# Designs tried in a protein design run: designed miniproteins, single chains, continued (5). Part 52

Each design is a single chain, and the fold is of that chain. pLDDT is the mean over its residues in the fold that is shown.

## One batch from the design tools (miniprotein)

Design m17782
Fold by ESMFold2-Fast:
Structure m17782 (fold): chain A 65 residues (1-65)
Amino acid sequence: SMEFLQKIVDEVVKRAEEAGLTPDEIGVLVQKVTQVMQQGRDQGWSEEEIKKKVEEVVEKLLKEA
């Protein structure tokens, strides 16, 4: 659902801000997260599969920041 996807984006932004990322870094993270969510929707992934893949991307990018 749109509500579910928006909630994921909001949570990712909050976590990135708490981790001390700049607005530009947050923008890159949101773009990558949005790409993963769009790919998951196009491929028919469940909400749980989308959330798991988003979490993996967020963890990887936060470790690189």
Scores: mean pLDDT 80

Design m17783
Fold by ESMFold2-Fast:
Structure m17783 (fold): chain A 76 residues (1-76)
Amino acid sequence: SMEDSILLARLTVVISAGQFYLDRAKKTGNPKDLEEAKKLVEEAEKLIEEMKKRGIEVPKSALQKLDDLKKELEEL
């Protein structure tokens, strides 16, 4: 549905923002960018839980991107 598409778009933006801040932290060494990436991961996880609770199907690609971002953060 259009509502589902909007929530999926929001999730995509949050995950992309998390990756952006992580990439910046790697380039600049700025700990604030790393903390922002961690907050965005937490926000994405809460969004996914909310979507599943509402019966909205979360794409495997979004779950995989978030998992990859979490693993990259743990390796720092």
Scores: mean pLDDT 86

Design m17784
Fold by ESMFold2-Fast:
Structure m17784 (fold): chain A 84 residues (1-84)
Amino acid sequence: MEEVETYEQKAKGLEGGVEAFRKLADIAEENAKKSKDPEEQERYQKAVDEARKMIETNRKGLESYRQKAEELKKKIDEQKKALE
């Protein structure tokens, strides 16, 4: 069923996005700690904050798509039982 596969693929994509933004946040945090320039530290901190917002957004989307895939699987199973 195309709809279940589509939601599962979207969830997988968002999971990859979460991991990518986590890596970006880690790099920015390390650069902030290594920098001796307050303006550069503030710039890296803003990058960390932005990456964390993207992680939260992607996590919410991931949860939504996982729920939709699970609901569709339940409906498919119920329809199969009705046909048996």
Scores: mean pLDDT 80

Design m17785
Fold by ESMFold2-Fast:
Parts: sequence; C-alpha cells; structure tokens
Structure m17785 (fold): chain A 105 residues (1-105)
Amino acid sequence: MLIIKLRVEIKMSKEASAGAFISRTVTNLMEKVGAVEIKVKARARVEGDEIFVEAEIEIVLDESVKDAEKAVETAKEEIYESAKETSEEEGEKIEVKVEVVEVKE
C-alpha cells in the first residue's frame, strides 16, 4: 500500500472559502488519485487580508495503485487544479506550492 507525504504551502484571501477548497481537494484525491485515507497537520496564520497555511498531508492509496510516480504527479496536479477551480469559482486568490516529502510502500 503506497503512502505519499506532501508539504503544501497555501496563500489565500480571507474571503476565500477554505472549506470549499479542502472539500474539492479531498474529493479529487479520492476520485482521481485513489486515496482511501488523507491525514492533514496544518498551521494557519492571518496576515492582513490573507491567510497563510503550512500543511503536512499524508495520502494513503488504495492497494490497486501500483505506479507511485504517476500517483505522486496526479496528486500534485489535483491539488493545484482544486486551488485553481476554487479560486476561479469564487473570484478569490488561492495560491499553492506542493513539495513531495516522502513516498512509502
């Protein structure tokens, strides 16, 4: 069973829906990456009109997922796409940076 650990840095407008972004991201990781469990440790700070979030995300993949490299790239793409779609739908800024910390079998 593959486990992907990511570090995600998020910069978003205070008017942006953090809940909408999180829900979209979780749905896309489960439906498009094959995530069966997602664990998040996050720290958020408000500065002026912006929210800064540092998150450590652990994604547990279904046993049918065999291509670790493809799963990692898809997970990164889906996090970026979720931020873009939420930002475009709400007209509010959501910027993300995703770094791969570890991939375990």
Scores: mean pLDDT 84

Design m17786
Fold by ESMFold2-Fast:
Structure m17786 (fold): chain A 68 residues (1-68)
Amino acid sequence: SMEEIEKKKEEAIKKIEEAVKTLDKESADRYIKQVLAELLAFLESQGLSQEEIDKEIKEFTEIVQKIL
């Protein structure tokens, strides 16, 4: 559901914020890539169209770029 997607994204953002504060740049970058891969797999499992997945990933990466 959209509610589950929003919750998953919010939890992922909090994890990335903590990683950026506590890890070195290289470790934080690897962690962010892992979180993005997990989010992509989750969105695919929810039965979203490719257009919807692309939009969700774009919005998520824009938030991540503001944290970095």
Scores: mean pLDDT 84

Design m17787
Fold by ESMFold2-Fast:
Structure m17787 (fold): chain A 74 residues (1-74)
Amino acid sequence: MEKLQQETFEKIKNQVKNLAILLSKTTNMSPDDIATTAVNILGTKMRQGGVSDKDVKYLGKKLYPLALEAAKKA
């Protein structure tokens, strides 16, 4: 079951945006590849922290558009 608090979501959202911007400036990857990579890195860290696969997939769907937009603007 989803247990995402608004403050936790804002922190994760900022982390994915910052990671996408960093990858855009330091690599030659496409915006789509950057967004996928950023979401996967955060997903792996969330799973290591005890977040369920279901919650990671749900958050990934919300984070992907934000990472993609950040990558395109960087």
Scores: mean pLDDT 77

Design m17788
Fold by ESMFold2-Fast:
Structure m17788 (fold): chain A 74 residues (1-74)
Amino acid sequence: SMLDMIRGSLLMLQGRYKEGAEIIRKSSDKETIDMIGRNVAGMLIRRGRRDDAINVMKSLGYSDEEAEKILSLF
């Protein structure tokens, strides 16, 4: 649901990556997970929180290499 996506995103933005990612992964398909991950990670990068952005992507199932490639687009 939209509420689960919002809640999961907010938890990840607050540094609760595992809890937030679990909500997102259970309530969303792969395409939606990718969209949410990119949006949250992008917001974290804009705030200077690059390591947190990497942790968000990793908690959603991406490797360090995959996360770095995606984040290089920001």
Scores: mean pLDDT 81

Design m17789
Fold by ESMFold2-Fast:
Structure m17789 (fold): chain A 90 residues (1-90)
Amino acid sequence: MEEKLKEELKKLEEIYGKEFVEMVEKKIEELREELKEKSLEEALKILLEKYKELAEKVNANPDDLETLAEAIAVQILGMELLKKLKEEEE
């Protein structure tokens, strides 16, 4: 899982540069700390709501790279947790 996250971050570095990837990594760590005491299902619900709010903010101000980095961080972590949930349901 951490290896797949590393691959996604490398792709972002190629597109947006190293400083942007550092912002995304910081937001992922902040989200992991926020969600560490939550169940997998609760964490996914929180990430889905955050993603909706952040998507609206990105659409309102597309030049806000910090909001974009947070939206990408939520999407990456959400996909990771969703994959874990699906593997448990199989």
Scores: mean pLDDT 77

Design m17790
Fold by ESMFold2-Fast:
Structure m17790 (fold): chain A 74 residues (1-74)
Amino acid sequence: MKERILELGKEVEERLKVASEEQRKRAEEVLREKEREGLEEVKKLVAEGKLEEAKKKLADSILEGLEEALKVLE
């Protein structure tokens, strides 16, 4: 999972280097929105004492945000 996050992160970074200002802003907005949604669920899981589920949800949310950002930058 972490390896995939690193790979997607590198791809997003490379795409951002050649993207227009409009595409970059849209990708940033998508990433922030997905991070916000994921963080709320992670907070809930942490409050419930489900630390392993919280860690998995955090990783899944980061992956989803990166995948959505790549779609915007295509």
Scores: mean pLDDT 78

Design m17791
Fold by ESMFold2-Fast:
Formats: structure tokens, C-alpha cells, sequence
Structure m17791 (fold): chain A 91 residues (1-91)
């Protein structure tokens, strides 16, 4: 099965992060999860206008999880990537 079509089950932390996007299934595809995350980032205006690879996570559960207010998506550490992966599990 392609990775994007795999079913994932959202952790409580991920549900907290995405709560503002309204009602959605606890089990969704990786593609649907990515679309929800991108929608959340767009709604919250988390991308730096001068550098779109930089996310301002201040005041978000994700920022608390990573221990950082700003992250560069191209410079995520292995540990930060593992923390992000822990927000969901394969169903």
C-alpha cells in the first residue's frame, strides 16, 4: 500500500492540535492527515511570510511538543522528526 494511502490513527496530542479544523475521523489516510495539517498551518498563518520553510509554532501544542517556537522544516532534527511521527500510529 502506498504510504500516502495508509490509514493512521490520531494520538490525543494530534487531535488537540487539529481540533479547530472541526470534526474528522480518528482514522484517516496519511494524505488526509497531511491535508488537515496544511489547512491548520494556513488558518493559523504559521508560515513565515519571508521564508515559507520556517514555521512559527508559538502558542501551539506542536511548539510545546518540540520545545521550540520556530522551526525550519528543512532542518528538523532526527529527534524532532520522531516526535512528529509519535503524533499518530498506523491503523
Amino acid sequence: VPVMDRMVRLSPAMLEILREEGEFSEELTVKELQELVLKYYKKKKLRDPENPTILDLSGTVLGELLGRDKVNLLELSEEESKKLASLYSLA
Scores: mean pLDDT 64

Design m17792
Fold by ESMFold2-Fast:
Structure m17792 (fold): chain A 104 residues (1-104)
Amino acid sequence: SEITFEEVVEELKKLGYLDEASQKTIEVMFKMADKDKDGTLSLEELFEAALQLGLPVSIEDIKKAHKLADTDGDGTLDAKEFLPALVLAVYYSTGKPIKEILFP
C-alpha cells in the first residue's frame, strides 16, 4: 500500500472532516472510546471503537492503522490521530478510496 498517514489527514481535511464542528464531534467520540480515561487510545480501545461504529475492519487492519497513526511513537493514539486511524483501518480492510469510505 502506498498510502501514508499524512495523505489520510490531508484527504480528511479536504473533505471537511477536520473543521471545528467535526473536531468537536471527534473529541466526544474519542472520550467515549478512552475507557481508562488516560487521554490516549490503546490498540484494544481503537478496535472496540471501530466495532461499535460498525466498521468492516479486522484486528490486523487496526494493528496496521494504529502503528502508522502513532506519530508520537509511544504506542498510543491521541485525539488528532483517532479519525485518521479509523479511516486508515477501513482503507486496509476494503481497499476503497478515502472519499468512498466516507461517502459510500
Scores: mean pLDDT 75

Design m17793
Fold by ESMFold2-Fast:
Structure m17793 (fold): chain A 70 residues (1-70)
Amino acid sequence: TPEEVLDRFLEELSKKLDEVAAEGVAKGLTVQELHERMKKVIDELLERTLAEHPELAEAYPTFIEVLRSL
């Protein structure tokens, strides 16, 4: 279901963002560099998920638009 796809997306996104945050702190990245890396992770995972599951955009159009605007 679109809900199951969304849950899986959010779980994977959370893990990837935690990894980026931990690496950023360890490497002394600036807030701007950390933000850019996190945005790239969000964009890449979102586009991959929508390519595999286009029904997600039909079920949650506003949520997808918000994520794209980040």
Scores: mean pLDDT 83

Design m17794
Fold by ESMFold2-Fast:
Structure m17794 (fold): chain A 77 residues (1-77)
Amino acid sequence: MLSREEIIEFARRLLAAIEARDIERAKALLREFAEREGDQLVKDYAERLIAWLETATDEQLALLAAGIRAQIAELEA
């Protein structure tokens, strides 16, 4: 089971990849996270997000980055 600190670190790494438009890195991070977590719901969600990332526009990626940043702030509060 991943700790809160490990989840925050993952979210920060994912945010950096999305902000850099490094989609292959973002996909790799999502697969790594899902494998470590081991939960089927998390794995299913990660695969759906990976498929979405393959067709996402710059505007959609910017919105995702904003959402991840907001989630990190909430987890750190």
Scores: mean pLDDT 82

Design m17795
Fold by ESMFold2-Fast:
Structure m17795 (fold): chain A 74 residues (1-74)
Amino acid sequence: ALAELRPLERQALLVGRAALLKVEERGELDVEEVRRQIEAELAELRANPPPPAEVGEAGRRALAEAREILERAA
């Protein structure tokens, strides 16, 4: 679940979900393939935990954008 992820992993997952919704809405890409890519990326993040990144304002803005996209799709 999202609550069980570290902040950076949670941010990556939310951005990925927003991207999937955008792709589905446009019909430009295979949603299943994009989903597999995101899942593989999350697995890599868990195997190789990212260094403490500058997840400052840029990270928060990306998360807010992802939330907005998800809310519009709901």
Scores: mean pLDDT 56

Design m17796
Fold by ESMFold2-Fast:
Structure m17796 (fold): chain A 89 residues (1-89)
Amino acid sequence: SIEEIAKQAKELKDQGEETTAISLLVQYLVQQGQELPSDVRAELAREVARRMSKANTEEEIKKILEEGLRRIEERLRRQREERRRRERE
């Protein structure tokens, strides 16, 4: 769950393993957004890294995950709409 991932990421960050914590969040988000272009996935990874450097609580990390999932959902929707426009109109 998002809460379990946020807790694990917080524990890793508190142990000084911020890179591992970032990788955990990125892996989860990329798993949800596999159909997205590599450039979009790379942008999400950079954004997660930036926000994780400033996050101090499990709640802040949870918000990073929730925002990432929302962006993935919006981009997948736009990608499907663009494909429909190109191939069927």
Scores: mean pLDDT 78

Design m17797
Fold by ESMFold2-Fast:
Structure m17797 (fold): chain A 66 residues (1-66)
Amino acid sequence: SAYDGAYAAAGAGALAGGAAREHAERKIQPVADGDREGALRGATPVAEAAGLAPERGMQAVLRASS
């Protein structure tokens, strides 16, 4: 979808940016630990940093958790 494409592009750009990638990984780390609630909280700052609406950031985190 357009949202998936836009997120993939924004996420790839942010993650490829080194420090931005490390920041995003730290905020999404709870997903790897099975902490979905923490992952959703972390998605908001990541979405803000990527210039995304929080809703889009949460969708992306949920998709990454699948």
Scores: mean pLDDT 50

Design m17798
Fold by ESMFold2-Fast:
Structure m17798 (fold): chain A 92 residues (1-92)
Amino acid sequence: MSREEIEEAIEEVQRLVAEAGRAVAEKEASLSEEEREELAKRMEEAARPAEEAVQRFVELVRRGEATREDAEEAVEAAREARRRILELLEEA
């Protein structure tokens, strides 16, 4: 992978994370403490696969072993986590 390809993949992940975080912050302002705790637990479960995929990609980048497939997996995992989190916000 080129440095530009790595930077583009990281920027896309950061964009997806920022969008999800903004939606969460807006929703939390309207929730009780109990609802926030339940939402936080469900969000942690939804985000875990993306966190693992992104961490693996970052470790591979540091070792100079990252492939386009690893980048695509990290971005797709982040996109799926965002989708899941937005669905949870609709239910809360």
Scores: mean pLDDT 83

Design m17799
Fold by ESMFold2-Fast:
Structure m17799 (fold): chain A 81 residues (1-81)
Amino acid sequence: SSELEALLAELSALAKELNALVEENKDNPQVQAIYEETLKRLDALMREFLAALRAGDEAAAKAHVEEAIRVVRESIEKIKA
């Protein structure tokens, strides 16, 4: 759906911002720890997203992308703090 496509585009943009911040802070162990935890959470959400898509559950798929957006936003804010 167009709504899901918009959410995925937002997630992609936020992921690019997160990756840029992580590269700027490559020698900062606190930033690396935040990034590693973020990747683990995103991996779990990606598996749930794909499962929801296979089941035809678009509402669940959208919810998992919205949670992924929240996770990336929180990680960016923690790194900027």
Scores: mean pLDDT 89

Design m17800
Fold by ESMFold2-Fast:
Structure m17800 (fold): chain A 55 residues (1-55)
Amino acid sequence: TDAEVERLLVERWPSLTPEQQAKVLALLTARNEARQAGDEAAYQRHLDEIRRVLE
């Protein structure tokens, strides 16, 4: 879920490299844009990409 991803983001953020942090911020922006546009498929893709970075 998005709430689960947000929790992982908070927990893992200090352990990410600056490059990983920049990637996650870009993905969060893209996810937010997809949600505003009602593009559920894009929203889910970006959520999955964020989860992968936090893995």
Scores: mean pLDDT 81

Design m17801
Fold by ESMFold2-Fast:
Structure m17801 (fold): chain A 95 residues (1-95)
Amino acid sequence: MTDQEAQQLISQSQQQLSQNPNDANALLTLGRSYASIGDYDQAIISYQRLIDIYLSQGDLQGTSRSLRGLGVVYGAKGDTDLSQQYYQLSRQLSS
């Protein structure tokens, strides 16, 4: 994903979320796009909201994938302990 594509997706996903705060697709796009441009704090917020939505739906696969997303972001921030903890939680839900 290019920085230009990421900025465009962020803008579009924010507009989608203004209409539907629980739009899982928009939150996933925000998390990935913010992470790609190095805005890790916004990426973390987006993934945490996504986890809450999937948990409320009983979607353990969606929750597992979102936890992996947090693992990637924390790893990129240099927080290796949190990164490994989120990867472990993701694997537990996928088992």
Scores: mean pLDDT 85

Design m17802
Fold by ESMFold2-Fast:
Structure m17802 (fold): chain A 94 residues (1-94)
Amino acid sequence: MGEELFREGRRAYRAGDYDTAIRLFTQAGNLDPSLRPETLFYIGLALSKQGRTDESARKLVESGILAYEQGDFNLAGRSFGMLYMEGIDPSRVL
């Protein structure tokens, strides 16, 4: 069930429907906690696309921490890397 919502969220994200993407990713992560690092990463990207910079940074930080705790160092690096690449100020959310 979480995988289906995650897939739908990615489709919404690619279509530019960021509100729907955020909702679907949030539901996917709640149904399947193993997906939370990845869903938080995409929620952060969607929030960034909406100009919700501080909220995006908080989700990307949360994604990076959870990914690191689960041993997904690639996703952790990607999540923290996006903070700098998109000009998001992490000092406002840390």
Scores: mean pLDDT 82

Design m17803
Fold by ESMFold2-Fast:
Order: structure tokens, then sequence, then C-alpha cells
Structure m17803 (fold): chain A 75 residues (1-75)
């Protein structure tokens, strides 16, 4: 199955920093939650950031977006 990837996708350093800061804030809040579903969603987003740090930018972005989308649905 093909994953829909934007051929015109561009990430500026400013966008990257803002996205990372927002994700980190939400991950910290989720990890402190007493709701196990919210905590699990936060851990998934954190794992996405790990892939990003290791130079797997596309995989990291996908995992972070999926984790953030799941977290948003639980909030």
Amino acid sequence: MEVTISKDFKVTETEKQANVDMAKSLIELAKKSSDPRVKQAGEAAERGLEFYDKGKYKEGAIYTLEGMRYLSSLL
C-alpha cells in the first residue's frame, strides 16, 4: 500500500522547532495524565521524536503525527 506523501513537503527550521516544542509540551502533559489511554498516546508521540533525532525524518514525522492525532482524539 502506498502512503500519501506530499511531494511538495518542506519543513523550515522554524516550523520544525515549533512543532517539536508543541509535541514535547503535549507529551509531558500526557505522561502525567492518570488516564492510561492519554499516557499511551503521549508515549507514542515521544517515540516518533526519537526516530526524528536518529535521522529517520519521514518515519519520525509519521509516528509523531499519528501519536498527536490519537492524543487529540482522546482530549
Scores: mean pLDDT 63

Design m17804
Fold by ESMFold2-Fast:
Structure m17804 (fold): chain A 89 residues (1-89)
Amino acid sequence: LSKSLQSDVTLGVVQIAYGVTKTTRDSILKRSADPQQGQQDIASLDNLASRLQKIRDENSSDPKVVQAATETINLINELREAIREKLKS
């Protein structure tokens, strides 16, 4: 694949991850009132953030991919911390 096509596909995948995370944020936070579900969601979000970090590292020469991945990781980290705060209650 051309590097341009690879970057466009990668950007699309990251943008979908961002959109899904943003759209489902409130539903995930609501279900995290269950401590077992909250712990599982934190683990899943940690795994997703790690995968996005690898995508960012592998595409470090593409500023659009780096920006989109960074924004998605930040959104995931905010959601993860919000779940942790709920679990303390």
Scores: mean pLDDT 82

Design m17805
Fold by ESMFold2-Fast:
Structure m17805 (fold): chain A 79 residues (1-79)
Amino acid sequence: MEEKIRQQIEQLKKEAETARDLASKGDIESAIKKLDEIITQLNLLRDMLVNLKASQDIIDQVDSAIDYVNSLKKEIEKS
């Protein structure tokens, strides 16, 4: 279960990189929409982990991913 969650977090981070590429090509609206979808998925995953009383390590990992994606969104919105 923990390995699947780690893989899901990494996959969502990969999708955020794809959104950055879209923004680089001038498709800002699609990039923002994709990042919003990723943030929603990460927040749902975080809520699930908290409800299941998962280890602090995995909660910290998802929090780090949320911060990363939010930072990307903020940077794209400034451009």
Scores: mean pLDDT 82

Design m17806
Fold by ESMFold2-Fast:
Structure m17806 (fold): chain A 110 residues (1-110)
Amino acid sequence: SLRDEALRALDEAEEVIRESIEEAKKNGSSKLVITTLESALELVRRARERLRRGDYEGARFEVEVALGMVRMTYGVLKTIGELTEKEKEVLDRAIEALERALAAIDRLMG
């Protein structure tokens, strides 16, 4: 079902972000990258619980906020010339996973 697809997309986003946090810590990424990813992880977990309860609008909002936060951190670091290639890779993966989750929720909502 579309609901099961949305839940799977959120589970995938949680896994990708968790792996991105561990990779960021391992490669000595900035505190800003790590804390942004940790905040995005919490929002994805909240979105999953909202979706399970039938709160599709609330789930969508949480994912949109998470995506906005990750994009903002990417943009700030790129603008000040401090975005490393490894940080770009972990943030890009998080953005792609969040975009897939948002698209799956949008399909569920019609």
Scores: mean pLDDT 91

Design m17807
Fold by ESMFold2-Fast:
Structure m17807 (fold): chain A 68 residues (1-68)
Amino acid sequence: GKVIEVGMTTSKIDVGSNFKVGEKVTIHTSKGEIEATITAVDPANNLSTIDAGRLQGVKVGDEVTNST
């Protein structure tokens, strides 16, 4: 998935059904990889929310994958 919207401490990703609340994901930022948790899933809008945002260096277009 990709980050499509960035808040201060949370972001939206373009995947609404492949994740569940509480799953760990890796965000691939230009400054390195950071781990975040899925905090909400919205399948109707094909969106999920992660607990990382601008304060963690997240930007629109960053890749999001399952944490290893």
Scores: mean pLDDT 79

Design m17808
Fold by ESMFold2-Fast:
Formats: C-alpha cells, structure tokens, sequence
Structure m17808 (fold): chain A 69 residues (1-69)
C-alpha cells in the first residue's frame, strides 16, 4: 500500500539529506501519528527521538507526547 512505501521513505529523509529536509520529513511522520492517528508511523518517530539530529529528535518527542495524550 502507498503508506507502507511512504513510511520508510520519510524515515530515510528524516535520517539523511539536508537538515531542513530531515525536519520536514519528521514533521510529516508526526502529522501521520497525531493528525491521522496512524500508529504505523509511531515506531519511526520513536527511533528518530533517539537517533535523529537534535531538531528532529525534538519533533519526534513532541509527536509521541501528543499521541499519548
């Protein structure tokens, strides 16, 4: 399915490319979890909260926090 192909691509961009592209990809993963309630993106956010650049980790941690409310 399109989402199963999209998730690993967003994760790859959140770990590679320019800092701005990494933050944008992390925001898209956050929106899938928070706005769309798609829990399939949650493991990617959890990984990014540990292994991403500092601004990516902040986006991921915020998304996880908002999902758990």
Amino acid sequence: DNIDELLPQLYKQARTGSPGEQVKAAQELRDLVVEKKDERALPYLKDLSKNGLDPVQLVAKKGIEEYEK
Scores: mean pLDDT 83

Design m17809
Fold by ESMFold2-Fast:
Structure m17809 (fold): chain A 72 residues (1-72)
Amino acid sequence: SMELARAGAEAGRAASEAALAGDREAFQKGVDETRRVAEEGIRTGGGRRGQGALNALAAEGHAKRVAEEAGL
């Protein structure tokens, strides 16, 4: 759904911003939320190919790369 896709993107953005700021707690919260959205997308949004799941997985991957580059 568009709502689920938006939630995943927003959580991933928040995680990336937290990683750049060195905020481990906010980063982990954002990552946990992207995973929750991905799991819900798999169950309800057309499985692994659903837009919500794909967006959440991409956002999680991006946030983790940002954290690695920031030394988090």
Scores: mean pLDDT 75

Design m17810
Fold by ESMFold2-Fast:
Structure m17810 (fold): chain A 67 residues (1-67)
Amino acid sequence: SEEKDKELGEGLADAAKAGGYAAAEAGGDAEEAAKKAVEQIKKYYGSKLSEEALKLAQEGAREGGKE
């Protein structure tokens, strides 16, 4: 359902945020971490995810990188 797809997107955003935070702690680029997260999500979930879910994951990674 759309609700479950949204929950999946939010969970992916949380995971991406943690990854972005870890990348920032290591002195990495949060934007690069966000791109890698989106590429992995596309590879494993493909057409199963909406553009909204992918955007949430990318935004999560960027937010993590700023902290």
Scores: mean pLDDT 64

Design m17811
Fold by ESMFold2-Fast:
Order: C-alpha cells, then structure tokens, then sequence
Structure m17811 (fold): chain A 100 residues (1-100)
C-alpha cells in the first residue's frame, strides 16, 4: 500500500502521530533504560522541531529514534515491535518524499 502525503500540513500531522506512537511504545514496551532515555530525548527534539515548523529536523530525530527501536526489537526478538517500527519507518519515507 502506497502512503501518499500531499501537503506540508499532512506531513506535519503524520510526524506528530509518529512522535505520539513512539511515546506510547516507550510506555508499553520494555526497552533497556539507556535506549529508552535516548528515544525519549529524540522524540522531545522532534516535538520541539514540529513546534518551530522544522519538519526536516523532526523527521531526522524520529528516524534516529525508530532506528534505535529497531535495534532493540531485534535484540529482544520482538517480532510485533519490529513490524510496528518498520511501518513507522515507511510513514517517514512518505513524509520525506513529500518534503523533497
């Protein structure tokens, strides 16, 4: 399924949804403390960037956060978490394409 992002406003909303999903993931999933703190800091940076209209800054921070979540999911053998993170990475790719 091809996710189409047509406007900068849609990109902003989708980045906000991904940031919120990452916050929920930190509450529900068991991450190592250091990884959890790093993801939380990256989500906080993304939220700040969104508040300032810096969509590319938000995208970069969320991509780094999802990369850390991917590594943690692989180390834990958590297939459901890995699938969720891969879906969010595809959403980020759609946002990046819209901002090009």
Amino acid sequence: MTLVVKTEEEARLLLGVIAWELREMLETEDFPEEVRKEIEELVRRAERALGQGDLRGALRSLREALKLATEAAKEQGNEQLLKTVEQMLRQLDAVEAALA
Scores: mean pLDDT 82

Design m17812
Fold by ESMFold2-Fast:
Structure m17812 (fold): chain A 69 residues (1-69)
Amino acid sequence: KKKEKLEEVEKAYEYALENGADLSAEEVAKKIAEMSKSEEIKKILEETDVKTYSELMKALEKAYEYALK
């Protein structure tokens, strides 16, 4: 359902914001993928090849667009 997927993406954004000072973007992306229940969101994070926080934010934006469908 849209609501559950959107909440999952919102949690991912919060995790990235909370841990951005302490963890690398690659580590945060990996942790978010592990926490995600949606296979599609996991694929988006894995396929985006996250190396920087800018790339992480782009991956999360794609996940958000998926959650809206």
Scores: mean pLDDT 76

Design m17813
Fold by ESMFold2-Fast:
Structure m17813 (fold): chain A 96 residues (1-96)
Amino acid sequence: MLSDEETLAEAVRIAAAVALTLAKRGLLEEAAAFLEEQLAKARAKAPDSPAVAYLLAVLGEVYAKLGDLERARAAVEEGLAIDPDNEEARRVLAAL
């Protein structure tokens, strides 16, 4: 049985997997657009949740792959402001 919080966490993990699969296939703009849509939905439900921080980290990775280092840094820094212990956000920031 999944709580609303567990359901959101599962939804963002699935969204990240879809986006990273698109990015691996060279569909970086589509991956970014998909993540931006999922991020808007997650923010509407739970703006300061670890789920939002995780989506921001993955979006930052996709922006970095697009060469948009300013948007990548901004997304990762916002994610770390929400969840400073987010491993994915810290990993992406270290690679910038």
Scores: mean pLDDT 84

Design m17814
Fold by ESMFold2-Fast:
Structure m17814 (fold): chain A 71 residues (1-71)
Amino acid sequence: SEEERRQRAIDLAVRHARELFEKGLPPERAVRQATLRAIQELKKETGELPSPEIVDAAREAARRAVEEFLA
């Protein structure tokens, strides 16, 4: 479902953002790379690019995850 795809994108983006930030990437680069990895993974799984809404949700989740690491 679309909700399952959105949640999958969020989970992937958060996981990748954590890993990239832990490896020493600056926050903005960790968020950008995590979002791209989530998009690529979903495209591979579904055969379609995620909607702009899903991409924005994934990016925001990645940003929030990195901000919470800094707190």
Scores: mean pLDDT 85

Design m17815
Fold by ESMFold2-Fast:
Structure m17815 (fold): chain A 81 residues (1-81)
Amino acid sequence: MRVAEEARRAALEGEGVGGSARKAREGALEAGGGELTAELAEGSAAVAGGVEKAVGGDEEEVREAAARGAQAGAEGAVAAQ
């Protein structure tokens, strides 16, 4: 129904996916970006894309998408300096 239930459901169907999304968000906060709002949104979108791929049973694709999003966010942080 709400974001909380959707996140829980996604985690149940793809446990690694939920963990990856959480880690990417926490990593951005830890990097002290603050100004990374746009890059964070892009990273989150990449993770969401991975979730849709995983619904087809492609869990490795989910991990790759999450890594891509996290990397893009980190690169944006460096470039934004």
Scores: mean pLDDT 54

Design m17816
Fold by ESMFold2-Fast:
Structure m17816 (fold): chain A 89 residues (1-89)
Amino acid sequence: MFHPAIRRLLEVAARARARLRELAATSASPEVQALAREGLARIERLVAEALAVWSDNSVSTEEQLAFIEQAIAEIERLLAEVEARAREA
């Protein structure tokens, strides 16, 4: 079963992926399409890294939670950046 922090990470990632996939498919701007594809790849890497850290029993729970919170913040920042570019396209 997922810890609440992991659930939030996966929910934020799923929402961001859905929006970035939409932008990659529908944006008239080649720059926005490229940024959306790069964002998708980076979100996949961030989620994989956060899950790896969460599975590492040598890392403290406090450090694991901090890493997850940082990953969530980075995903939200990436989405906001791509959406801002899409509004100007």
Scores: mean pLDDT 85

